# Designed miniproteins, single chains, continued (2), part 51

Each design is a single chain, and the fold is of that chain. pLDDT is the mean over its residues in the fold that is shown.

## One batch from the design tools (miniprotein)

Design m5852
Fold by ESMFold2-Fast:
Parts: C-alpha cells; structure tokens; sequence
Structure m5852 (fold): chain A 60 residues (1-60)
C-alpha cells in the first residue's frame, strides 16, 4: 500500500513548493530526499508539496 506518515506538529508553508500540515494530519509519501525533505500529499486537503522529514512520523 502507500507509504503513510503523520504530521507531528502544525506547519505553515512559507514557499509555494512547501506543504502546510496540522498536527495529526495523514500524508501519503511520494519521495524522500537525502537532504531530509519529503514530497507528500496531505490526505485531508489534497495538497502536495515538500515538508521537512523531522515534522513527520512514518507509519509504515
């Protein structure tokens, strides 16, 4: 199945390429970069963007 992660804290995107999340939001992870950035879709909003890996708990 899809790789899922949960947002650990609220985060507001500061650039157009970033993803805004609220604590507890479920995300589908598409890409993890070696620099610690994750491309994901927020399943509550349908928005896709980059978020720091440190803000996410990978579920499986």
Amino acid sequence: GPLLARAKVDYVATTPDELSVKKGDLLEVHEVRPDGRVRATNLKTGETGWVPRELLEVLE
Scores: mean pLDDT 85

Design m5853
Fold by ESMFold2-Fast:
Structure m5853 (fold): chain A 75 residues (1-75)
Amino acid sequence: MEELRRRVERLEEEVRRLAEQLPEEEKRRLHERVGARLAALAAEYEAGRISLEEAVRRALEIAEEALEEARRLLA
């Protein structure tokens, strides 16, 4: 669990660093998309539909997709 959480945190830092290089509008849109997905995930977890481990795994997936999107926007 802790290893997965640390991986999510590291990916979030990478996304943040890349997003700092984006124009304000693109950065805002990226944050809105990621925020919406994380809010939906939090709602699933709070409703008891998924375990903490599943929530962390899905958060990792969201972070990985956000990193790829940030890289594409900078290319």
Scores: mean pLDDT 80

Design m5854
Fold by ESMFold2-Fast:
Structure m5854 (fold): chain A 60 residues (1-60)
Amino acid sequence: SEELAEEFLRLAKKALETGSPYAEAIAHMIAGLAKRILDPETAERVVEEIDRLVEEYRAS
């Protein structure tokens, strides 16, 4: 569902905002959960957005 997709993205953003040495690992775990719970099309979109957020975090 779209609501769940938005929640996964929100959680990934919060994880990266922590500045923790585990921030990327937590974001990837959230992407993994999205793949298990969401339909394939929505999951692909969410994973792509989380990957973009991780790349932006690395560029900081």
Scores: mean pLDDT 82

Design m5855
Fold by ESMFold2-Fast:
Structure m5855 (fold): chain A 60 residues (1-60)
Amino acid sequence: GRALIEGLLVHDLGLSREVARRVVELLEAGDIEGAAELLVRHAGMSRERALRTARQLTRL
């Protein structure tokens, strides 16, 4: 759920809680591309890694 995804984004990827909440909101809206864009900008991921991560988070 939301709290688990936020925790993973903050603790595993080093995102701020504000950015983690925005990622979760985009995932809940079905905006995988938007969530991946935030992971590219804030977690330093490649686009391919960010898209795979965003898709994986939707399964939680």
Scores: mean pLDDT 86

Design m5856
Fold by ESMFold2-Fast:
Structure m5856 (fold): chain A 68 residues (1-68)
Amino acid sequence: GPEEETIRDIAETLGISEEEAEAILKLLKEVGVEGLLELSDEELEELAKKYGIKVETLKRLVDLLKSL
């Protein structure tokens, strides 16, 4: 379905597993792009741990979102 395609696109774009990409999609649905961009580095690290995302991966996502 559409969610499965979005998860694959995230996984390919960030070079991560589909499981980590699913966690990122869930994070984006709950926090939103704008909410994510307003967080401090410390808040991003805590959020990454809560969702089972690597801190480095979440920081790369934030950098990519800032370029859009």
Scores: mean pLDDT 81

Design m5857
Fold by ESMFold2-Fast:
Structure m5857 (fold): chain A 68 residues (1-68)
Amino acid sequence: EKAEQPKESTSDPKKSAEQALESAKKAKGEGAKILAEALRDALEVETDPEVKKLLEEAIKVAEEKAKE
């Protein structure tokens, strides 16, 4: 469905990416795998390079935790 919502700084994208990294560190096994998938989706639609770098780091951590 078509929906246009102006994505404003209601939640700082950088803070959200930092929270994702923290969540990735706390996740393990199946939960970490699910988190990594969600973070990859977020990375695909993100346009801010600083936020992309944080999301990439979070994905790496989540993937490492998922492999355990």
Scores: mean pLDDT 74

Design m5858
Fold by ESMFold2-Fast:
Structure m5858 (fold): chain A 60 residues (1-60)
Amino acid sequence: SLGDLEFQYNLLKLAYGAGELAIERAKQRGIPVPEHWLKGLEETRKELAELEKQLADARA
């Protein structure tokens, strides 16, 4: 449903922001950022792009 898509999109947006913040904080403290964190952030960005497309289609 549209509501399920909106919920998933908002949840992933929150997770993406938290991941970006965690990476930024690690860099500020001179802590090495694990490669799998960067990969996870990249994968979340792809999922967000797909959900944005699905939401645009569902709202049309």
Scores: mean pLDDT 84

Design m5859
Fold by ESMFold2-Fast:
Structure m5859 (fold): chain A 69 residues (1-69)
Amino acid sequence: SMSSKSAALTAAGMILLSLGDYEGAAENLLKAAEETEDPEIAELLRKAAEAARKGDGEEALKLVKEAQS
């Protein structure tokens, strides 16, 4: 499960992905990973940030949705 702060940062990352701000999305997703104590969620958020930095918004969104499940 995500903390309220991690959830808010993840939501910000998703909004930035939808706007094409991949660097801003990656920054917020990495901060979300730091704010969660769940290592599986943290790993998914870090992979999402990496996908965003590579310009793969579809993969980034998929990984974020897995982190929220």
Scores: mean pLDDT 85

Design m5860
Fold by ESMFold2-Fast:
Structure m5860 (fold): chain A 68 residues (1-68)
Amino acid sequence: MSAQELLGKGIKAAREGDPEKARKYFAQAIKKDPSLKPQAEAATKTLLSDAPEEVKEAVKQGIKEGLK
């Protein structure tokens, strides 16, 4: 699947309160297309602003893992 589809799945998992799936999909999306980093960060601030802290941290870790 495309990097954008993986990012979409990560956002959905994060909204559903699944930190492990969110971390995994964000890492895969960013690893496949690092240019999605600003979009992933914007999603954390806008679409996931009300998410639990555990989910927000998982998303941040996923982005960092994808960049390595």
Scores: mean pLDDT 80

Design m5861
Fold by ESMFold2-Fast:
Structure m5861 (fold): chain A 80 residues (1-80)
Amino acid sequence: MTQEEKDEVLDYLLEEIKKLPLSEEQLKEVEELIEKLKEASPEFFNSEEAGKLFQEIMLALVNEDPDAVLEYLKKLVESL
């Protein structure tokens, strides 16, 4: 994954998360977590662990579960 691909994926993810019924506090936390992920090296996102966490985030988005999205984003940032 390149830096440009990473930024595009994270921007897309943030836009999809913003479509969920988030509280203002949850939205702010998501924005902070996405910002931390933007600081990560692109190589981090090629890991199997990161891939699995992204799949969980995507599943949580499909299920419209903002709490699950936040939990998996936190786990992804903790893996940095």
Scores: mean pLDDT 79

Design m5862
Fold by ESMFold2-Fast:
Structure m5862 (fold): chain A 56 residues (1-56)
Amino acid sequence: MEEGEKIAEEVRRALEPIDPAGGRAAAGELLKAGQMGESPEKLREWARRALEAYGA
């Protein structure tokens, strides 16, 4: 939970100057996955791919 929230917030913050709405959406999906028990390793991989997709 704690780590998933941190990863989601990092993505939201990184994308805020590029695409605030997209960043919030991506962060929301990561937070949801973390709440569903997804591992921090997978959440970080998904976060990395989301940032790459936005050119961040």
Scores: mean pLDDT 76

Design m5863
Fold by ESMFold2-Fast:
Structure m5863 (fold): chain A 76 residues (1-76)
Amino acid sequence: GLAELVREEVRRAVEEARELLREGRIEEALLTLEIARGLVLIVLGVAKIAGDKETAEEAERLIEELDREIERIRAA
């Protein structure tokens, strides 16, 4: 379903960001995570309009995960 699709997209974005960090491409790693966060926010909005509570809760958890990764990179 949509919840699984958005989780897989976030997982791919995190993996891509980790590769970019290994290459020293810090700004591109942050941009990758911020783009993924924007996409999850769109999914959250759609889920709320549709009354899909399961997808909305998953999207909120994924936003928190992405925010932690972004803060970790910025603090390093």
Scores: mean pLDDT 87

Design m5864
Fold by ESMFold2-Fast:
Structure m5864 (fold): chain A 66 residues (1-66)
Amino acid sequence: MRYRVTLKGSVEAQAGLVLRLIGDPNVEVKRLDEDTYEVTLSGSEEEREEIIEELKADPAAEVEEL
């Protein structure tokens, strides 16, 4: 599944979110712009759902399914 993630909020909040995504072996991150990323999720359905729920709950992230 592919998602567009746009970062909002403080520099610290944005950095923490990027580190979370890059640190996950089931997440491929492609930088589109300074604050916009394309995120491709692999792994199990459960693992993908957990990552998306975390991103949607984070006020520093706006998430759109592609």
Scores: mean pLDDT 76

Design m5865
Fold by ESMFold2-Fast:
Structure m5865 (fold): chain A 83 residues (1-83)
Amino acid sequence: MRELAERVLELLRESWFDEARRREADELLQEMAELLRSEQTEENKELLRRLLIEAAEIGLRAAEEAGDEEAAAALREMLEKAK
């Protein structure tokens, strides 16, 4: 989980404007959510929650700097759900 979380954050930070790499990051996030459903530990739940918040914060900052209002709106909703 921790290594997957770091990889997702790196993908989002480096390749935010590359849709193919963003899809890969989204697939990894979904895979981590499925792992959490099958292996429910408090550490994994907290790690996934923090990852979702940090990923959304990175994406929101990138979208705001690029003037991508559609992506920024979606990321704000993701942050609200992750809280």
Scores: mean pLDDT 71

Design m5866
Fold by ESMFold2-Fast:
Structure m5866 (fold): chain A 69 residues (1-69)
Amino acid sequence: MEELRKKFEEAVKKAEEAIKKGDFKEVREYLQELDELREEALKRGDEELAKEIQEAINKLTNMGVLAAI
């Protein structure tokens, strides 16, 4: 569980940095990584972490869409 949270926090940070750089390919790759971490959290029964990851995906997707327009 703690390892998943650390991977989640690192992926969010890297996705935010990719958005700032305008690297939408990296943003998509990190969003995919976050989705995989969300599924793993659900598989392990960590619904709270899965909820946090989903909220981060939604926030990053909105930021990326606004930056691409």
Scores: mean pLDDT 78

Design m5867
Fold by ESMFold2-Fast:
Structure m5867 (fold): chain A 68 residues (1-68)
Amino acid sequence: LSREEREDEAVLAVLGLTPRSEEEVEEAIRREQIRLLEEALKYFKEKGDEESAKLFEEAIKEIKEKLA
């Protein structure tokens, strides 16, 4: 698959428009959210922004609890 097709597939999965089961779409969305939040958390920790880092840590914990 081309890069554009892969990006379109990810966008459609987030919007729930792909021909996938609801469970697969929800898992894909939650995993992508965790990945983005972990990247943001790392970035803000490296920058020394403790306030933003705490917000992202809390969000990651909340999403992980829903996946467990």
Scores: mean pLDDT 69

Design m5868
Fold by ESMFold2-Fast:
Structure m5868 (fold): chain A 68 residues (1-68)
Amino acid sequence: ASAAIAAFRRAGVPDELIEEFEKLLKEGVPLSIAERRVVKKWNEIAEEAYKKGLSDPEEIEKFVKEKV
């Protein structure tokens, strides 16, 4: 779990999604499923930002914080 959380932080995943990951683990969701759920949601937010024409990393980061 700690290694996965460290990886998420390095990848720039918002703290809100990391907290959701930790809550899923406390609820008994398997580690692999919890990881996939967080990654999928993160990728969906990033894809939505890209489809809106946000190509600048800083603009995408601001959009992500608004969505979570």
Scores: mean pLDDT 74

Design m5869
Fold by ESMFold2-Fast:
Structure m5869 (fold): chain A 72 residues (1-72)
Amino acid sequence: MRERLEKEIELALELMAASVHLLAAKRTGSKEDLLLAAEHYEKAAELAKELGEEELAEELEKKAKELREKAE
């Protein structure tokens, strides 16, 4: 169970990082922060898949794609 807990903590940290960068992007208009938020959501989606959270992983992948499109 330690490995699963470590993945859950890592997922939470990636989601927090994504949220921080997304908030920064909304505040400043920074495309760089949009891309960073997308990268963190992509990492969070990978972790969600490893944890068997398929629906969450799909939602996070979709959010990452939307943010990359906005940064275009």
Scores: mean pLDDT 85

Design m5870
Fold by ESMFold2-Fast:
Structure m5870 (fold): chain A 57 residues (1-57)
Amino acid sequence: GASDERKLEQATVYAGLLLLRGKSDEEIEAELKRVFGLSDAQAREAIARAKEELAKL
């Protein structure tokens, strides 16, 4: 739903910031689950989206 997609969008931005700070995928996944209440799959999707966005820069 719209609420879940909004949460995933916010998590993707946050994941991008953590990647730029040199955090590992494992640390980012744990933080996204803590902050946004994401599932393992959703946290990994947010990280993948963030990496794709950064690769376009």
Scores: mean pLDDT 84

Design m5871
Fold by ESMFold2-Fast:
Structure m5871 (fold): chain A 92 residues (1-92)
Amino acid sequence: SLKEELQKEIAEEVGAEIAEVGAETEKEFLGKYYEEKAKKALEEGNEEEAKKYLEKKKEAEERAERELEEARRRREEEEKEAEELEKKLEEE
């Protein structure tokens, strides 16, 4: 039924929102983690190690940003599908 399809789309939208929050949290956590590791390496005079941690920070942030963009695209797609289903239910 259209009501069951709408419920499924709403559940998928909620799932996408959870994924978006997860990606943002991971980006912040890993960014800070690698930044602290890089600072410690610099304090110990190990510039090469610090550079490696800064590269890992950049890679982690870029990966999380891609995951965030994908989650946002999915949420927008599911939101549009839910809106279209709601309009069909209202046309009676």
Scores: mean pLDDT 76

Design m5872
Fold by ESMFold2-Fast:
Structure m5872 (fold): chain A 83 residues (1-83)
Amino acid sequence: MEKAIELLEKARELLEKDDSPLAKGAVNTAKQAIEYAKKGDYEKSARLAEAGARTLERWSTDPVAQEAARLFKEAAELLKKEA
């Protein structure tokens, strides 16, 4: 569990360096996913992480956004195993 939260925190830190609306939205998604995971709602956390990854992959060609999407996907897979 801590590993999934750590991955989401890392994705948030990468995205916070970008002032674009897409990055700001993804930061908010990461923060919400972290909060749900901390509350034990792993299913909602995983869904948010997956949504964040899909949005970044679909709408951004930036390498930092692609790395954040990878971190979201890895976190979502870990969260699904806990749900």
Scores: mean pLDDT 82

Design m5873
Fold by ESMFold2-Fast:
Structure m5873 (fold): chain A 88 residues (1-88)
Amino acid sequence: MSLETLALLLESLGIDLEKLKKLIEEQPSELINREEFGKLLDEASSKEIPDEVKDLIFEQLAELAGEEDNGSLSKEKLLEVLDKLMSV
């Protein structure tokens, strides 16, 4: 998925990217797993997000971050990708 396509998907789900970024920055761990990320998406969204869509978003962020999807993403790389999404 392209960065632009992912940005449109997140907007369609009512996800506040600025709020999501702040929630990620507040996490105490340098790694964020799929379950933790899914909860942050719920907190940043005005709509209910199906688990399959949460998993898709996590996988696409991992690909855009240049990280292997082994169930966790580095917080630093995730924030870099979100900054790029917010500038699209």
Scores: mean pLDDT 80

Design m5874
Fold by ESMFold2-Fast:
Structure m5874 (fold): chain A 55 residues (1-55)
Amino acid sequence: MLSEEEKEELFKRAEELAATSNPATREFILQLMEKAKTDEKALETLKAMLDSLEA
């Protein structure tokens, strides 16, 4: 499980990506971020998505 600091950094990365994305991708990222607040699997999915894009 990610620490609070790691979660905060992950959400900042997701927000930056959403801000520069087209409307459909932005909507998807925002929905995934909302799910990630309460669902550990959604949080893992968000991290994997961002890590794949940064690799």
Scores: mean pLDDT 77

Design m5875
Fold by ESMFold2-Fast:
Structure m5875 (fold): chain A 77 residues (1-77)
Amino acid sequence: MDAILDEAFARDRRLALLLVGYLLRMMGHLLEGDFAAAEAAIEELAEELRRRGASEEVVEAARERAERALERAKAAL
């Protein structure tokens, strides 16, 4: 799962910064109780990755990672 992201980030570290940035945005929305905005941040991440030339495998792996983080955060609230 994360091996695909690790390879992509080794080739373009800007993609790693993009993922981290969107995960922080999701956390901000969750702390404010805005679950809809947190979910929208995942879709924005996917679109930005595609715009920057990431493969569909990388986009899917990033989306799954973000969705898993969101589920864990929701369970902790």
Scores: mean pLDDT 79

Design m5876
Fold by ESMFold2-Fast:
Structure m5876 (fold): chain A 99 residues (1-99)
Amino acid sequence: EKAVEPLKYVLENDSNPLVRAEAAYALGKIGDERAVEPLIKVLEDKKEHPVVREAAAYALGEIGDERAVEPLKKVLEDPELSKDESLVAAAKNAIEKIK
């Protein structure tokens, strides 16, 4: 819970996409709803590295907040993001966990 703000900072600011992905996974494991909106922003950011978007989708499924359902569905419907098979799998699994 106290680690949420430092992990949000890393998710948004670290230069290394693998470190940002690890921050997303850690936020998912903590399960704090304060991470939902930052993770949705990462998920929807087409300039973000694919590995970080996949981690964000996974983390949103772990947190289980219904606010993530529509953003995850939009990933499945997006012409560019839906071509990433790993992201699509993570988004489908996350929707299943939340519902």
Scores: mean pLDDT 86

Design m5877
Fold by ESMFold2-Fast:
Structure m5877 (fold): chain A 69 residues (1-69)
Amino acid sequence: AVDQAQQALDQAEQAAQQIPDPQQRQQFLDDVSQLRRALDWARDQGDDVTAESIRQSARDLYDQALQLS
């Protein structure tokens, strides 16, 4: 669960970096950073349910970033 969430966040971050609008790009990168902090907490607690939720949020973020690219 945590490893899959980490991979999804890495993909979302790469997609966000391709957003042409600097303000939108920064907002998406900030959102990824917030999810990474939440994932670090979930990892430390062994919370696979929260990790799976973060993976889904990262996937949604990835899809949105692709629409803005």
Scores: mean pLDDT 83

Design m5878
Fold by ESMFold2-Fast:
Structure m5878 (fold): chain A 89 residues (1-89)
Amino acid sequence: EKLKEELKKELEKLEKKLKELLEEMKELEKNSEKYKKEELRKKVVELTAEALQLIGTMFNAEQVLKNPENEFLREQYETSVKALEEREK
């Protein structure tokens, strides 16, 4: 049961990060005229890639919640988390 509690807390953190990232994308859209087209495009691509990575990590966390004894699913989740942490460096 403790594993489910920890995964639920991690999912909440990932959901908050996704919301913040979606807010950044909305702010880029509102301020799009302040950026050169190429610069804006690069920012949109990077934020989209980050959002997809967050969504993938959330999906992996949900799979672990459904089958917590499956080592492969746990490893996929842990790998996803490490990739997100490395992006923040």
Scores: mean pLDDT 80

Design m5879
Fold by ESMFold2-Fast:
Structure m5879 (fold): chain A 95 residues (1-95)
Amino acid sequence: SLLDEAIGVEAEVGVLEIWVVMAKKYPEGVTIEQLERMKKRAEEVLERARAVLDGVKADPNATPEQIATAERAVRDAERVLEEINKLLQEKKASL
């Protein structure tokens, strides 16, 4: 279901958020290659989150709660991608 897909996106965002927390705590252990890979994963998660939201908005039987869940997944995916982009910029500037 679209709700199950939205929950799946949130779980993937959660994994990326944990990785970002660890990268901020131990920045010397993080490589540009790792940040580029995490950026690509975050972009793929955001694309899936947007596809889920489009599907929910196109469904005339979608509940306000399902729409809110899908919109939250997109916002959370956008935020984690922004954080990874910032870390990547900071790492490149430190070279």
Scores: mean pLDDT 87

Design m5880
Fold by ESMFold2-Fast:
Structure m5880 (fold): chain A 57 residues (1-57)
Amino acid sequence: MLARATAVVPATSPDELALRVGDLVEVLEEVDEHWWRVRSLRTGREGLAPKAALEPV
């Protein structure tokens, strides 16, 4: 599933992926109610991002 970042996401730990508004990501796994494991289509990097900052495309 593809999703787009609707907010700036700072990476506060090594497991998190920093995102800018408009970044497209592939959703790899819904880890819990708050966090998704995603891969950035722009950078190819994987990490955790808050699902509240992501909108399915």
Scores: mean pLDDT 82

Design m5881
Fold by ESMFold2-Fast:
Structure m5881 (fold): chain A 65 residues (1-65)
Amino acid sequence: MISKEELDREVYIALAIMQVALAVKAGLSREEIEALADRIVSQMPEEYREEVRKAARETIDELLK
């Protein structure tokens, strides 16, 4: 089963993806969505920031193509 730390990481990733997806659906500009993603990542524990940033950027690139 998934560890407690791994579960926290997955939750942080899911929250970032959800917020990015909602911002895209709300019609925010790419710059506004990228700024939102950066704010979300900066609030995460340092151990998770790189994975959360990658997930957020992949979501932006996928939804805004």
Scores: mean pLDDT 81

Design m5882
Fold by ESMFold2-Fast:
Structure m5882 (fold): chain A 110 residues (1-110)
Amino acid sequence: MAEEARRLLEEAKRLLRKGEEAFKEGDLDKAIELYKESIRLAQKAAELDPSLLEEALKIEARAYVNMARAYREKGDELGEEMARVALASTIAVAKSLGLDDAVAFGERLA
């Protein structure tokens, strides 16, 4: 239902913010886990309500760029590369669907 999808999207935003807080505190592992959970909830929200897809893709793009940054701080080159590839894939999905705001947002982050 639309209300459930919107609740998941708002929770994804909260987890993204908590991940950014954990990153600032130097807890890189916690930040990465919070970013992963944010992405999972954003994807589920879009699956339940496709009208939220563009907002969900923007959350995913921000989470992936933040996750790449956290992996870089850890010296995890594979993790950083995987996060960068995931960001590029998120932008490609937005382009294929004509979601111009999500494309512009993702490209500015990349």
Scores: mean pLDDT 88

Design m5883
Fold by ESMFold2-Fast:
Structure m5883 (fold): chain A 80 residues (1-80)
Amino acid sequence: SKEIEEILIEHAKDVLEKAKSVEEAKELILEFLKWLKEFLDKESQKVVDETMKEIEKAKSKEEIEEIFIKGIKEISKLLA
């Protein structure tokens, strides 16, 4: 759903803006993705797992945002 995609992306942007460091941003976004994974099918869960691995390697809040948006868009396509 495009509406769910937009809600999840806006939530991530809010988390990233409020985080005091890149490490805090990673922790908060990874915890959010772990929570989200519980509500998804097996195919979408694989996308979450790959997204989490890429976020762990990220060096900036901007990189975390780009990785998260890509992952959510891929999940949105699977749920369409």
Scores: mean pLDDT 85

Design m5884
Fold by ESMFold2-Fast:
Structure m5884 (fold): chain A 72 residues (1-72)
Amino acid sequence: GPYAEKGAEAGEKGDGEKAAEYNRKAALTGRGSGSAVGAYEAEKHLKEGDKEKAAKDAANGSRAAIESGTGG
């Protein structure tokens, strides 16, 4: 869905905060568990102060959701 794609883009740009936010929205509206896991792990790392790791986890979650959710 559109939120998973935006989450992947934000994660690739190093925007861990935006990537986590979009992944959370994708988890609520999307059909892939990868986006939900990525959002959870990204928020966890953001709370720990690991912005770089949060961005990486968010990007990975978004990518998994896109790969499994695009129906092709």
Scores: mean pLDDT 65

Design m5886
Fold by ESMFold2-Fast:
Structure m5886 (fold): chain A 65 residues (1-65)
Amino acid sequence: SSLIEELKKLKEEYEKLLEEYDQLIKDYQEGKISKEEYEKKIAELKKEIEKLKKEAEKLNEEYLK
């Protein structure tokens, strides 16, 4: 069973997206990117984070059952 490995991969991917989210906010605050670029990228990251959360929820439900 690769369930533990799958959970680890999801956690690592989620942590990476959170780091990108924090970096994006910092880049915007420091004036390194435009407001339009910031809004576009933040929306994309939020969607990816939500997808990973749903995958983690599904995996957790399958594990508990």
Scores: mean pLDDT 80

Design m5887
Fold by ESMFold2-Fast:
Structure m5887 (fold): chain A 67 residues (1-67)
Amino acid sequence: SMEELRRRGIELAKQGVEAYKKGDLEKAAKLFEEASDLFDKAGDHESGEDLRKSAEKVKKELEKKKK
């Protein structure tokens, strides 16, 4: 159901924020991407796009920290 997909997306987005706060950038980016896909499947394309942008920002931050 769309409601189930949206709730799963919210939970993964929350986990992504927690991973980001802990410095787990790879995990945060993956969780934001997975949450984005779930929101898209639920028809919430605005939230999906926002999470996709968040994942991209985290990935760019991760690449800057890798030497």
Scores: mean pLDDT 86

Design m5888
Fold by ESMFold2-Fast:
Structure m5888 (fold): chain A 70 residues (1-70)
Amino acid sequence: SMVEKARKEAEERIKKAQEEMFKTTKELTDKGLAGTPEQARQYFYQASQAAVEAADEIMRLKKEVEEVAA
């Protein structure tokens, strides 16, 4: 079924987006905490940007799944 395939693809992409977001956010946060206050600001900003982008993609994929599921 096309609906089932689209749902699986979206679920896998959501999982990858979540995993990459957690990994990137953790790495950037760890670097920020280990660095100077100036470095912390830069890394925390990058972590925030990664989280926002991941949230937008996840939202888009969830809407796609709902539409395809009828």
Scores: mean pLDDT 78

Design m5889
Fold by ESMFold2-Fast:
Structure m5889 (fold): chain A 82 residues (1-82)
Amino acid sequence: MKLSEKVLEAEQLYALGLAWIGIGKILESQGKIEEAKEAYEKAAELLEKALELYKKDPEAPEERIREVEEQLEEAKKKLEEL
């Protein structure tokens, strides 16, 4: 099974977004709140771009779209809490 080029690009953006969420959590645990905010802002930007690409591709898995939406909301919630 081969994914479309658009889904592969979205997968790369999603992976980067998850990495930035991880960086934000590490920075938050160290009390580096301003750096954590910057990491979560970057994560939100990448996840939003991934979500747009998934929604434009009719072959995109619905489960992945839901996962990206959940991670984007988590990043936004962290920005509101910090």
Scores: mean pLDDT 82

